# Designed miniproteins, single chains, continued (4): the designs that were tried, part 89

Each design is a single chain, and the fold is of that chain. pLDDT is the mean over its residues in the fold that is shown.

## One batch from the design tools (miniprotein)

Design m15087
Fold by ESMFold2-Fast:
Structure m15087 (fold): chain A 61 residues (1-61)
Amino acid sequence: TREKRIEALEEVLNKDPDDPSVREMLELLKAGKDLEKHLTQPELEGLDGLVEARERRIARE
């Protein structure tokens, strides 16, 4: 979901605030853009991986 994607990317940006690809993805999501039209398949897979990793980490708490 968009909310989970935003949360995962904001967490990455907090740890590495100078990541330009993370900034671009966050701007697209906050602007209500369809990521599937703006990102490549590998980029989308990477983003989904970040969301999954974050959810697993939260579940361990």
Scores: mean pLDDT 74

Design m15088
Fold by ESMFold2-Fast:
Structure m15088 (fold): chain A 116 residues (1-116)
Amino acid sequence: SLDRQYAPSFDDPEVEILGLVAVLVRLSAELQGKSFDEADRLASEVTRRFRELLAQGKPLAEALREVADFLESKGLDPDTVEALRKAAELVEKGDFDGAIAVLREHVRRYRERLEA
C-alpha cells in the first residue's frame, strides 16, 4: 500500500541529524546576537560542508566532528560544539536515536531561550 511507502519508518536518521544540526547552528548563532541573515548563512555553510563530507564517503561521526571543529573555529558557543561531538560519539557507537535525542534537547532549550 502507498501508506507503507510514506511511513516514518522510511526516514533516514542521517537526514534527521543533518536537519537538527542546521537548526541548532542557526539558533546558537541567533543566541550569540548574530542577525537572522548571518545565522542562516552559517547554517547553510554547515549543511554544505556536511553534505560534501558525506559525498566524499566520510563516516557520519567523522563528518559531525569536522563540522564541530569548523564551528569552534568560527567562535560558535562551546555548548553547541560539545553537543555535536557528543552526537558523533553516539553515532560511532551505533546509537542514532541517542544522537538525535541529544540534538533535539539542545534545539528545544535554545528555542526556549530565544522565546524568553
Scores: mean pLDDT 82

Design m15089
Fold by ESMFold2-Fast:
Structure m15089 (fold): chain A 66 residues (1-66)
Amino acid sequence: SPSAASLAALEAHLAGARELVPLVRRLIKERREDEIEALRPVFQADPELAVNFEAAVVLLALEAEK
């Protein structure tokens, strides 16, 4: 399960890629799962980015469900 500390660390990491966090946040809020799925293969080319992308999706989904 994602922890608050782990998700905060991911947010800090993604600060270097600021454009990614707002994009993923918007897709989650608009329920555009197809576009989120289209982004997964792009980030899967880099295992570190793939993990960070999935964690960002989870973080932002939890934020949206609050």
Scores: mean pLDDT 61

Design m15090
Fold by ESMFold2-Fast:
Structure m15090 (fold): chain A 118 residues (1-118)
Amino acid sequence: SFVVTESGGGTVPTGGSVTLTATLSKKPDEIGAMFWYQQKPGEKRELLVFAGGVPAPLVDESRRGRFSASLDNATSTGTLDMRDLQPEDTATYTVTFLFLYKGKLETVTGPGVKVTVV
C-alpha cells in the first residue's frame, strides 16, 4: 500500500556530487528510521548510511565519509547526499523506510536508483 518515489540518479562525472531523494506515497504516523543501501555491480548489497529514530549511537551513522543521510518526517522525504564521487561508487542505491502506520510497524523499500560515475 506504500510506495517510494525516488529521483536523482543517472550518470555523474568523477569528482561530482549528487543528491538522491525518496518520498513515501502516503504520510505514516511516524517514520522511525530510513536506511540507504549500496549495491555495486557483482557485489552484495551493504548498508551505507541511515537516519531517524534509532538510538543515539546509531544516528551518527547518518554520515559516512562522502555520504550523508537526512530524513524529514514532515514531508515523509529522505535524502542521500553523495560528494566527490569516484568510479568505484557506481552502484544501485536503495532506500528502506521503517515507520508506524495505524499502530503497526511497517517497512517499504524503494525500487533502487542507478548511479554511474564516469
Scores: mean pLDDT 81

Design m15091
Fold by ESMFold2-Fast:
Structure m15091 (fold): chain A 58 residues (1-58)
Amino acid sequence: MLSPRERIEELVKKYPELKPLVDTMLRMVRRNPSLSDEQADEAVLTSLEAEVQLMEEK
């Protein structure tokens, strides 16, 4: 699999409408200074995939 950043970018390419959501999530996660940029990307990807799972279960 690709890096978390590449996975996020691929999702945004498929769903441009997700761009503002991803940007918002990144800003929220980056408010935690203890998280590195890489860890922030990983957290955003995990949250985004959970959101997609919730959409499927509805």
Scores: mean pLDDT 72

Design m15092
Fold by ESMFold2-Fast:
Structure m15092 (fold): chain A 55 residues (1-55)
Amino acid sequence: KTKALPLGEGKKFMEALVSCMKEHGIDEKLPFTVWPTLPVKKRLAIQECAESKLK
Protein backbone atom coordinates (compact mmCIF):
# COMPACT_ATOMS: atom_id res chain seq x y z
CA LYS A 1 0.00 0.00 0.00
CA THR A 2 1.19 3.56 -0.78
CA LYS A 3 -0.03 6.82 0.78
CA ALA A 4 1.69 9.10 -1.75
CA LEU A 5 -0.69 8.61 -4.70
CA PRO A 6 -2.48 11.76 -5.96
CA LEU A 7 -6.24 11.52 -5.37
CA GLY A 8 -7.24 11.65 -9.05
CA GLU A 9 -4.58 9.17 -10.17
CA GLY A 10 -5.39 6.86 -7.26
CA LYS A 11 -9.04 6.76 -8.29
CA LYS A 12 -8.15 5.98 -11.93
CA PHE A 13 -5.76 3.25 -10.78
CA MET A 14 -8.45 1.67 -8.59
CA GLU A 15 -10.95 1.78 -11.47
CA ALA A 16 -8.36 0.05 -13.68
CA LEU A 17 -7.70 -2.54 -10.95
CA VAL A 18 -11.45 -3.27 -10.69
CA SER A 19 -11.67 -3.66 -14.47
CA CYS A 20 -8.64 -6.00 -14.51
CA MET A 21 -10.05 -7.96 -11.56
CA LYS A 22 -13.26 -8.46 -13.53
CA GLU A 23 -11.22 -9.73 -16.49
CA HIS A 24 -9.64 -12.27 -14.09
CA GLY A 25 -13.06 -13.36 -12.76
CA ILE A 26 -12.90 -11.42 -9.47
CA ASP A 27 -16.04 -9.78 -8.05
CA GLU A 28 -15.69 -6.06 -8.78
CA LYS A 29 -18.06 -5.09 -5.95
CA LEU A 30 -15.46 -5.96 -3.27
CA PRO A 31 -12.11 -5.01 -4.87
CA PHE A 32 -10.48 -3.62 -1.70
CA THR A 33 -11.56 -6.62 0.39
CA VAL A 34 -10.54 -9.22 -2.21
CA TRP A 35 -7.17 -7.69 -3.14
CA PRO A 36 -5.13 -8.93 -0.11
CA THR A 37 -6.68 -12.42 -0.39
CA LEU A 38 -5.45 -12.96 -3.96
CA PRO A 39 -2.31 -15.03 -4.71
CA VAL A 40 0.81 -12.90 -5.25
CA LYS A 41 1.11 -13.94 -8.91
CA LYS A 42 -2.50 -12.95 -9.64
CA ARG A 43 -2.12 -9.60 -7.84
CA LEU A 44 0.99 -8.81 -9.90
CA ALA A 45 -0.81 -9.67 -13.15
CA ILE A 46 -3.79 -7.47 -12.21
CA GLN A 47 -1.49 -4.62 -11.17
CA GLU A 48 0.38 -4.76 -14.50
CA CYS A 49 -2.97 -4.78 -16.32
CA ALA A 50 -4.13 -1.75 -14.31
CA GLU A 51 -0.89 0.14 -15.00
CA SER A 52 -1.32 -0.46 -18.75
CA LYS A 53 -4.89 0.93 -18.58
CA LEU A 54 -3.65 4.22 -17.10
CA LYS A 55 -2.18 5.15 -20.51
Scores: mean pLDDT 67

Design m15093
Fold by ESMFold2-Fast:
Structure m15093 (fold): chain A 76 residues (1-76)
Amino acid sequence: GAELAREAAEHLVRQGKLKEAYIALGHALSQIISEDKLNDESKELENKARNGTITKEEILEQARKLGDERTVKIVE
């Protein structure tokens, strides 16, 4: 679930593995967006996470839109 992905991302950030943390959070955010029926947006975010092209800025934008304060705190 999303909470497990956030815990994994916190651990990865502590290790300096920022890209891996962003990928984990990108997968979690895409799943949440998909549940809200924003299929095109969730698919694009999932593709970027899978390809490792997802950025900190994209994660912050989506987390702020969803009110996911924990993800914002992990990435900032």
Scores: mean pLDDT 80

Design m15094
Fold by ESMFold2-Fast:
Structure m15094 (fold): chain A 84 residues (1-84)
Amino acid sequence: SRPDFPASQAEIDEARDILRRLLKNLHIPDEVIDALATYLVRKLGLSPEEIEEIAREILRLHDQGYTWPMAIGLALSRYLSRRN
């Protein structure tokens, strides 16, 4: 298991607000947005700018015809592949 990055509640709240704002039209459940925000901040250590980039990739994949669960999975998979 990976260690968690140090993160304040304010950083997680900012990530959640970015995701909710950019992904609002996909009607993703709030619990999924909360889990994604926590994962991106605590497990991946992403900045607000990087979180916005992930959200924009999710939107792009959804625009290509992927469902929101598939778009999230693909965006995260591609991010982790580029990171390694």
Scores: mean pLDDT 83

Design m15095
Fold by ESMFold2-Fast:
Order: structure tokens, then sequence, then C-alpha cells
Structure m15095 (fold): chain A 80 residues (1-80)
């Protein structure tokens, strides 16, 4: 159902958020390779979330939230 899709997207977005926090902590410790790996995993999850959103009727606010997280991940990767 649509509610199941939205719940799955919510879980993916929470996982992305957790990976971003972990990547920031890795960067603070000077572990740039670990930070890159964590952000690459986050990017993969963003790509899956975008595919899932494109396959289903989801609110524009959800699509915008996924896009904003994706831009955040991209910016952090470029800052490493």
Amino acid sequence: SRDDVLAELGKIMQQVGDLIVQAYQAKKQGDIDKAKQLLDKAQGLIDEAKKLADQHDVPDSVRQAIDSLGQGVDSLKKAL
C-alpha cells in the first residue's frame, strides 16, 4: 500500500541521517576513507529512495525531503 511505501521511505531516510552523523564523526577523527564509505552508502540509499518514490504516488514534500538529503550527502562528499 501507499502507507507501506511511505513507511519504507521513512526508514531509508532515517538510515541516511544516521550514516551522515557517522560520516561527520569519522571526518572529525581524521578517518576520511571511512567517511567516504559511509557517504557512498548514504548515496546508494538516496538512489533507492528516489527509485521507490518514482514508482509510487508519494507527496511532493517527501520527494523534496529525499532530494534535500541527497544534496546534503553530495555536499559532504565534495567537502572531504
Scores: mean pLDDT 87

Design m15096
Fold by ESMFold2-Fast:
Structure m15096 (fold): chain A 89 residues (1-89)
Amino acid sequence: SMMKTLHVEIELTPETFSEQMEEIYNLVLEAIKKGYDEVVITITAESSVKDSQLEGLKAIAEVALQTPVETEVREEGGKKVLVLRGKNP
């Protein structure tokens, strides 16, 4: 059967970091509850966002999922793009 994947896109600024931490946590828990096999979160961050803030979003996704997430990072148009891919265990 085809894997059920939730795709989410998030825009991140330094000012929205705390809000996005909470949103990612709740989003991953909801995805698990609804029976998604996989969550893919694409984070497009302004250039002023610190790498430690991107690491924080990865960490909160892993806490919510209780499993390691795969990460891809690229720079595009002066912005950082972080893709987090986690499978529901």
Scores: mean pLDDT 83

Design m15097
Fold by ESMFold2-Fast:
Formats: sequence, C-alpha cells, structure tokens
Structure m15097 (fold): chain A 68 residues (1-68)
Amino acid sequence: SDDVLAEVARLLREGGASEAEIAAVLALIRDGGSADEVERHLTRLVIRGRISPEAAARIGRLARELFG
C-alpha cells in the first residue's frame, strides 16, 4: 500500500540512510524488485554503517508486506 511505502521511506530516513539510498530502495520496490532484493540492499546499508541491523529488520518486514 502507499501508506506502507511511505512508512518504509520514513524509517530509512530515521535510520540514517541518505536520500539517494532511500530512492534506490523505493525504486527497487516500484520497479518490480523482490523482497530478497530489498533485503540485499538493506544488508549493504548495515555493512556500510548507514542503518542499524534492527532498523533493517523492521524495514524488511514492512517491505515484505508490499510484496505479499
């Protein structure tokens, strides 16, 4: 849903991701990526120290709701 997509964006921003990193995750969701692809992107953000593992887990759960 649009509300879940907006919440994903807000949590990424609150987690410390840059606007470019947020745009990349949102584009992956909008362009027909998979939950696995989103999780790979979130894992890269954690490895780079951009967001916490806890933030990535929460965002990943919300992203999965968008994919079913």
Scores: mean pLDDT 78

Design m15098
Fold by ESMFold2-Fast:
Structure m15098 (fold): chain A 71 residues (1-71)
Amino acid sequence: SLKKKAEELRKKSLELFEEGQRVSDEYEKKAKEALEEGNKEEARKLLLEGASESARLSGKGISLYSEAKGL
């Protein structure tokens, strides 16, 4: 069933968006810890890395959502 395939793709898309948010939150937490330790440079690196990784996962989610819409 195309409808069932579309539902599974939407579910996987949502899981990727949720993973991206979790990754972003984890890196933000690590960045805050680095700031509390006085390491501003490390905090900056962590925020940039988290943003990049979150964007990568969200991009995969968008791709799967678009595939589901095509069904």
Scores: mean pLDDT 88

Design m15099
Fold by ESMFold2-Fast:
Structure m15099 (fold): chain A 60 residues (1-60)
Amino acid sequence: GAAEEAKRWIARQLDLPVEDVTDEEALAIVREWKAENERLGLGPDFLASLDAKEAAIRAA
């Protein structure tokens, strides 16, 4: 599902297996990346992608 895909994507960025990343850790990481994205101005499309991943993990 979308939550599993989001967690797998996050785990890949960290060079970790998805089973080693908890939902709480994934949410904390996405929130940090969203804050960093806003500070760095990396673009609204990437921020929207992170928002979608956060929502998917929270809904699971």
Scores: mean pLDDT 77

Design m15100
Fold by ESMFold2-Fast:
Structure m15100 (fold): chain A 68 residues (1-68)
Amino acid sequence: SRGEILEELIKEGLVELANAAKSKEERDAIVSLFLSEVAARIEELLQMSEEEQREAIKEIVAKALKEV
């Protein structure tokens, strides 16, 4: 389902952000930004195709990474 794919993409994004962070404080900050953006867009994300969900999560991850 779209929800299952989105959940997996969110988990993958969280792992990528955790691995990129240089400190616990940095990790907490970028993870918070990522989850905030996902939450703000959750209704749109759930209406997206699998390919659209992948690209959207990739963009949100990239945006969070710019804060490190």
Scores: mean pLDDT 84

Design m15101
Fold by ESMFold2-Fast:
Structure m15101 (fold): chain A 74 residues (1-74)
Amino acid sequence: MLSREERLERAKAELFARITALLAAAPADTPREELARAVGRILNEIIEREELDQEEVDELSAAAGAHVAALLAA
């Protein structure tokens, strides 16, 4: 069985890959609110599938925001 750390690291890896693919595929005219909703859907799917606790959810949410900010700044 995966440890808490292994589960969270896998969740982060999937989250980063899916966000990167989403932003790379999104049309240049895609509204920021639509991108935010798409990122939120990815995050919620991972949270529900992996049965993350509140501490893991907080960490994953922070990681999602940081990753989106980094990609949009590039």
Scores: mean pLDDT 80

Design m15102
Fold by ESMFold2-Fast:
Structure m15102 (fold): chain A 65 residues (1-65)
Amino acid sequence: FKVTATVSKDYVATSADELSLNKGDVVTITDILDGTTVLATNLVTGEKGLIPLSHLGEVLSISLD
């Protein structure tokens, strides 16, 4: 399961487990933890961590591989 989406708003990581995001970044979501938080890789920085769903915008692709 992979979902690739754009970042709609800047986010500053508040813990070591989270990713900082910039508006316009592209992320790949690999796991959904709950209704507000996902595990993702930022394709711009190559870093992996937790990000809030509220900061995601357009879904670019979905893969069930």
Scores: mean pLDDT 79

Design m15103
Fold by ESMFold2-Fast:
Structure m15103 (fold): chain A 88 residues (1-88)
Amino acid sequence: LSPLYQMKLDYLASKAGLSEEEKEKVELIHISRALENPARTPEELRAHDAFLDELMSLPKEEIDALYEKYVTPESERLLKLRKAQEKA
């Protein structure tokens, strides 16, 4: 997760016309997947970026299904820790 990740997410979500709630779901799905398979090389980082781009192009029904499948209490906790770290 890049220091500029939030800016990229905000830009892509705005371009895709996502609501704040939909943007948060996409962020949680992307973070959950990245935590299971952390990027260790520039190639793996590009794969994470490609997955984020895919999430932005999916219909709401598919986003909701992925949210139910992949987002856990652990990933929500880790997202909150990331947001707290960014505020510091």
Scores: mean pLDDT 69

Design m15104
Fold by ESMFold2-Fast:
Order: structure tokens, then sequence, then C-alpha cells
Structure m15104 (fold): chain A 65 residues (1-65)
């Protein structure tokens, strides 16, 4: 199942991170999370019909105009 697959992937990632912790990997993950949050926010704004808010969220996610 998808839930078991996510759990297995999460465990493998956690074990690898514990064996070889890299601060740079955390910074990359943080940046990817910000991009994901911005895109999700833009999608929700588009569904609500708020194009201005959607464009602002996309700009924030991409860090570009």
Amino acid sequence: SAREARRAAGRAYAEESLKNPDPVAKEVADKLNKIGDGLEKALEARKAGDEEKAEAAMREAGGKK
C-alpha cells in the first residue's frame, strides 16, 4: 500500500541520515519544502479564484518575478 511504501521510504531516509548526517542536505530539504508550500498555496488560491494571491505564492516559491 502507499502508506507502507511511504513508511519504508521514511525509515530508509532516516537511517541513512543518521549514518551520514549532512547539514547541507537539511538546507536543501528546507528550500524544497518552501517551494512545495508556495506551490500548494498557489494551487489553493487558483481554486478560490484569487489569481493575484496565486501569482504572489508562485513568485515566493520560485524566488523570482
Scores: mean pLDDT 64

Design m15105
Fold by ESMFold2-Fast:
Structure m15105 (fold): chain A 76 residues (1-76)
Amino acid sequence: MAALKQLEEDAKALAEYLRQAGASEELVERVLELAQQTIDAIRDGDWQRAQQYHAQLVALLRENRELAERAARLYE
């Protein structure tokens, strides 16, 4: 589905902008892992699991607010 391809592209773009914003490779890898797990759960139709991984991703970005804000400015 076109929506899943867009989410995969968005996850890769977010990871690249986080790197450009000065995020550690450990943080970038964790963001990619949670994003991929969310996408995989959506693909499987497991909305409860998708919600759990998405919540973890949002929490991680909130803990790294300064980097997330810098990445968001680079990522439309």
Scores: mean pLDDT 78

Design m15106
Fold by ESMFold2-Fast:
Structure m15106 (fold): chain A 81 residues (1-81)
Amino acid sequence: MVPSVEELEAAYREMLRLSKEEARARAAEILDRLIASTDDERLRAGYRQLRAIVLDPAASLEEILTYVRLALAEHRRRAEE
């Protein structure tokens, strides 16, 4: 099942209320769903790189939120052609 833009954006809004570790887990889930839903190898590689960054113990909460926001912006752009 392909996740909708609205569903993923709702998940991102929930992250704004979470602790850093909870936000990290949620970010990984969002990125895993984006990876599974794309047939574009370059996009898939990009999402995998963002996933590695958000799972890095050194990543700040602002970095986790920023990279998820950027991934969702790209997903929305692609959904609109």
Scores: mean pLDDT 79

Design m15107
Fold by ESMFold2-Fast:
Structure m15107 (fold): chain A 55 residues (1-55)
Amino acid sequence: SPELEARIAELKRQLAVLRELLAQHANDPDTVALLQGHIAEVERELARLEAELAA
């Protein structure tokens, strides 16, 4: 599905931004914890959409 592929691409771009922010805030444990939470949410959504695309 072109719509699923586009959404997966968008989430991968969001993940790259979050990982960049994580690197920039490595010395702030509270910010690191929040960013790791957001990364985990994006990774869960990616796994769901990739499973749907594979079906």
Scores: mean pLDDT 88

Design m15108
Fold by ESMFold2-Fast:
Structure m15108 (fold): chain A 100 residues (1-100)
Amino acid sequence: SEELEQAKRDLITAYNTAVSLGNMIKGKVSDITNIVDGYFNIGMRDPSVSPLMLNNIRREIYRMMMTISPNIVRDIETLGDRSPVLLQEFQRNQQLNLQD
C-alpha cells in the first residue's frame, strides 16, 4: 500500500539520519583524539598536566558516546524489534547506497 511504502521511506530516512549522526560522532571523537595527542605531546614536558587532560577528555568522550550513541543504537534496536524485515531491508539498502 502507499502508506506502507511511505513508512518504509520514512524508516530508511530515519536509519540514514542515525548513520549520519554516527559519522558525526566518529568525526568528533577523531577531533578530540587529535587534541588529546597534541596536548599529550606537550604535557610530556610537564607530566602533572598530561594525565589530568587525558582523563578530562576521556570523560567527555564517554559522556558524548553515552548521550548520543546508545540512544541511536536503542532506536535502531527498537525498530528491529517491531519490524525485523524492514530493518534488514534498511541495512541492505544502506549497503547498496554505499556502492552507488
Scores: mean pLDDT 56

Design m15109
Fold by ESMFold2-Fast:
Parts: C-alpha cells; sequence; structure tokens
Structure m15109 (fold): chain A 105 residues (1-105)
C-alpha cells in the first residue's frame, strides 16, 4: 500500500512538471488562453491529489484540515484568475470559475 502510494505521488509530480512545460509552450505560440486555463486547472487537481496522498501516507502530520485549506486556496486563486481574465478571455474565465465551484463542493 505505501509503496503504491509513493509511486502514485511520483507519477503525479512528473505529470505536473509536464503540464507546466506544455502551458509555457502554448503561451509562447499564442494559443487560446482557454487551453492554458485547462492545463492550469489539471495541474491544480494533481497538486490537490498529492496533498490527499500525503494525508493517506501520514506524511508531515497532514490532516483533513490541510486538504480543505488547499481546496479553499485553489478555489480562491481560480476565482481571482477568472476575474482577471473576464474581459480578455471570457471562456477561460468561465473555466476557472467552474473549477473553483467544483473544488468547494
Amino acid sequence: KKEELLKKMEEIRKKGAELTKEGEELQEKGVSLKEIAELAIERAKLELELIKLAKELGLNNTKEEDVEKAKKFLAEQFRKLAEELKEKDPEAAKLFEEAAEELEK
């Protein structure tokens, strides 16, 4: 069980790094902010999963409170990004707003 969870954490970290690089490349190519938003949301989901796995593994005394705090923090960041993008890219803004709502469920 512990070995499987550690492998899953490593896979998530690798995926997070890949998504970050992909987002930077898309931004340089001048692609839709919507695509960048989708990648940013996916990366945040992976970060949240890492915190949940840390709790499951008992790492650094990670508790349910830490998971809920992370959800709230990510939701607040997404709402700020949605407000910032509202005039520039309403589609990207809507994606961040919907992601924030899903995180606070």
Scores: mean pLDDT 73

Design m15110
Fold by ESMFold2-Fast:
Structure m15110 (fold): chain A 95 residues (1-95)
Amino acid sequence: MLSDEVKENLKKNLGLSDEELEIVDKAVERLDEIAADESLSPEEMLEKMREVIRETEEELRKAGAPERKVNLVVSILEFRAMAIVEEKRFALRQA
């Protein structure tokens, strides 16, 4: 879950509406839940995270978000997903 301070920063910096911010907050929560699942391989984690990002993109478009804003949010979520997956890969190599 995003903190209220982070939510306000996203609204100010990305111009997100309250509806768009709620969609992004739910996506981040879902990514964090996937990241916490110790049973998933890095590859399975990436696949599940990509599905969340795809669903988030569709929800933002349905909410009327302009393409530029959708692309920016998707890029941020993809960067976060890649960082989480790489951290998981690193942890597995260290044993």
Scores: mean pLDDT 80

Design m15111
Fold by ESMFold2-Fast:
Structure m15111 (fold): chain A 80 residues (1-80)
Amino acid sequence: SMEKYKEELDKRFEEREAAIDARIAELQARLGRPVTDETIAALRAAGDFATAEEAANLRNQRLLIEGVKAAIKESEKRKE
């Protein structure tokens, strides 16, 4: 059924968000700094391109998650 399918998709989305947030927390603990544009720029300036790419990738994934959540909220608003 479509309702069960939506429930399964919602669960997978929640799991993905939790996994990304866990990876960000792990990286922040390893860096001793928050994953921000400033931190990413500093890593690149220091020549740590591998860590900078890891941080940039996680940040981009977090932004994508926020975009999807915003789209879902807008879709719910359309019920009004």
Scores: mean pLDDT 82

Design m15112
Fold by ESMFold2-Fast:
Structure m15112 (fold): chain A 68 residues (1-68)
Amino acid sequence: NIERARKALEEGNFRLAVSYLTAGMIEASADNDNQRLSQVYLAMSELAKSLGDDAAAKHYEDLAKKYG
């Protein structure tokens, strides 16, 4: 879930964070859950910021606003 992804990111476990975010995106998309999809995009934005990719971070933040 998203909280587990954030915890993994805080611990520097980028692979685990990506795994949780990917699972969350697939689940939210299958359920047509725009609120959950928005939360996944916010977490992806945080991951991108941690990697220094400010452009990707802003892109995902904008997607989160669109679905939330």
Scores: mean pLDDT 79

Design m15113
Fold by ESMFold2-Fast:
Structure m15113 (fold): chain A 117 residues (1-117)
Amino acid sequence: AAPAPSAAELARGAVTEVRLPPLPAEEVEARAEALREFLRSMGVEEEVAEEVAEWVRRQLLEGREVEVYITDEEKAERIVEEALKDPRLVGLRVLRVRSPAGVERKIVVLAYEPPAP
């Protein structure tokens, strides 16, 4: 079993990033649940956190690589622009979230086909 990433590793730098490689099916639900709890700890609304976690769970069950970013609007736009250049990109979602302090953030969720063996 792969160790769960620490909160400090997920909050590295000016962009909060979660990278999920292709996982065995038995680990997918635990990782999706951990992502949901992490998003909730970051102040993401429960409904949005559940939506993101369920979409990520679905992509992981299809054997895809998933990346989740929590950042400001300007960085989110750059992440999307770079992701659209990758021919492996098969799924993209962008959600707007407002913290309890009224700070707007973007959640960018990207799904990629795994690299060929």
Scores: mean pLDDT 74

Design m15114
Fold by ESMFold2-Fast:
Structure m15114 (fold): chain A 75 residues (1-75)
Amino acid sequence: MEEKHKDAREALKHLSLARQYKEQGKLDEAREHAEKALEYLKKAVEKGEVTDENRDSMLGTLGQILGVPPGELEK
């Protein structure tokens, strides 16, 4: 069984890990997982696996973790 919305699930997983590492002060690990979450989020958006509302919410969280505005993550 090929898992539907696999890229969206991976994006959420790495986003959760990035948030946890950021809260623990593990900034390098938080950045690594935030970058992976962004990569998977871009793939999920291309496949239509996420709603616009969920995409914007995830980009906002990634921007907070990486210290950049969400709009810069799309460039």
Scores: mean pLDDT 76

Design m15115
Fold by ESMFold2-Fast:
Structure m15115 (fold): chain A 91 residues (1-91)
Amino acid sequence: MEEEEKKRSGELAIEAGSDAGLAAMAASSLALAYRDDQDLIERARRLADRAADYANRAVKLYKEGGSVEEVERLREEARALMEETLRLLRS
């Protein structure tokens, strides 16, 4: 309800979307680099899809007036999945 808290929640929801976008790009890059490793490609795709789900949930919670702390938890989950997807590219 406070404009400052709503602004912060919106920023966290945008950050969750950015994390999901990076996971999707990483999964796409992995699919191009390791075309013959279908298990690895499928693992990366599942991680990216889960990151997108958490980002969508963060946006929904923000719209429903959820707390900054709750939106931040969903963003951190999206970020963790993004970092895991990026690790697959670096291995």
Scores: mean pLDDT 83

Design m15116
Fold by ESMFold2-Fast:
Structure m15116 (fold): chain A 94 residues (1-94)
Amino acid sequence: MEKSRELGEKMREALEAVLNGDEEKTIEILKSLGYTEEQARKAVEELKKMPKEDLQELIERIKRGDLANQAPTPEERRRLVREYKEIEEKKKKL
């Protein structure tokens, strides 16, 4: 859990920035999570490939977890942990 809550908040901001076309903000958020500029740009391209509806759904689910001042729902928590682990594995595969 160490970074799951903070990661969730950052992921929500990144997804909102992608929906708004603010790629620079998304890159900055990903860099704050430890991504390089190249990795962040690749992640932005992958996020841009997602349907807008899927991005909106994920944002709403993260918001519900954050608004409760509790950890995200168990399913959201598992998803965020998985994404965090994939982020770390991408760093190792540089």
Scores: mean pLDDT 65

Design m15117
Fold by ESMFold2-Fast:
Structure m15117 (fold): chain A 97 residues (1-97)
Amino acid sequence: KKKEEEEKIKKEIERELRRMERALSGVSDNATDEFLRQAREVAIIIGKAKAGDKEGNRKMAEILREDLDAMRVRTEGDRKRREELERRRDELEEKAK
C-alpha cells in the first residue's frame, strides 16, 4: 500500500519537473541559478501535493514560503517566475488544508 503511494508521488513529481523544465525552456538563460533551483523545488512540492501527501506538503510549503521570501529577483523574467511560484505555493497550501 505505501509503495503504491510512493510510486504515485514519484510520478507526479516527474510530471511537474518536466512541466517546469518545458515552461522555463528558452527563458532560463535570463534567470538566476538560485531562481531556477527554487522553481525545481516548487515543482517537486506540487507533485507531492497532487499525489495527496497533505501533511508533508504543508510543511514543505511553509519552508518554500520562507525561501521564496528570501529569493533575489534581478530580471523581469525572475519577477514573472517568482509570481508563478507564489501562485503554485498558494495552490499547494490550499490543497493541504
Scores: mean pLDDT 67

Design m15118
Fold by ESMFold2-Fast:
Structure m15118 (fold): chain A 68 residues (1-68)
Amino acid sequence: MAEELMKKGVELAKRGDYRKAVELFNEAIKQGYVPSAEELLVYGKALRAIGDFEKAEEAFRKAAELYN
């Protein structure tokens, strides 16, 4: 399920496996999962770690919008 992919992605990101985390986050989103603000922060950090700076900034912006 998409939620399980997101949960595993967060776990991998916390362990420093950012590339695999991003792959699981992308698959969860593709399956229609809507990330929380906290999940978007983890996703943004993982994207930044693998060099996807533009996508990282988009994820951080979306997280900030959800905190308002």
Scores: mean pLDDT 84

Design m15119
Fold by ESMFold2-Fast:
Structure m15119 (fold): chain A 58 residues (1-58)
Amino acid sequence: MEELAEELAKEAVELARRSSLAEALNFLKDKVEERVKDPEKAKEILEKASILFFEEMT
């Protein structure tokens, strides 16, 4: 779970740098929804990935 959030956050940071912040945020949401079938777990992973993403972007 933690590993997935970290991997997705890193990919989102790379995408934001190459494309846009909006594309990166859409990527995070879509990939979490694809990989995590449990809605509650998806929410937790998305929150963690978003925190890591913004921490790295700052």
Scores: mean pLDDT 79

Design m15120
Fold by ESMFold2-Fast:
Structure m15120 (fold): chain A 102 residues (1-102)
Amino acid sequence: MVKIEESGGGEFKAGEELTLKAKATAENEDIIGIRWLRLKPGAKEPEDALDDPRFEQRGEGNEAELLLRNLKPEDTAIYYHEALTNKGNIYYGKGIRVIVRA
């Protein structure tokens, strides 16, 4: 099983920096891949956050960060950490709410 602890969300102003953090604790399996997902308001499905070239990913496996240096109101979304294991299981964090005000 994998437990994912997420942090770094909240309310921000345009032009601020965002650092989202995820710590994944794996038991009886190993984390072999990670993704950051973004669910925009009104969207039916999340997208890969790194498809937006303004984002940077740091860390690997059990500890990961998603960074964005110049927040825009359009970055308001729920962000999820995804962990893939060596057993082929996929785990998701509960979601980090980010609100960006002008």
Scores: mean pLDDT 85

Design m15121
Fold by ESMFold2-Fast:
Structure m15121 (fold): chain A 94 residues (1-94)
Amino acid sequence: SAEEKLEELERLLLRLYVETMDAYDAKDVAGAEAILAETVAEARRRFGPAVVAVLEEMARAVADALRNKASREEIAAIFERYGRRAMAEARREV
């Protein structure tokens, strides 16, 4: 259902945030980049192209921030901004 798809995306975004921030706290940039890539690959199987495009942009922005040693707050702000966009695109597809 439409509601179930929105809940699936919300859970995927929360899991991605938690796992990426755990890798950030461990100073494991490569691990964080792997989590981002795996999550985008999973999203390609589960969601429409507009949602996937936002998640791909988010993954690039987070990876760039990690490589540039951005603060925890800056990385969290990227997830919040792109997460809102992904949810907005998902609502248009249902």
Scores: mean pLDDT 87

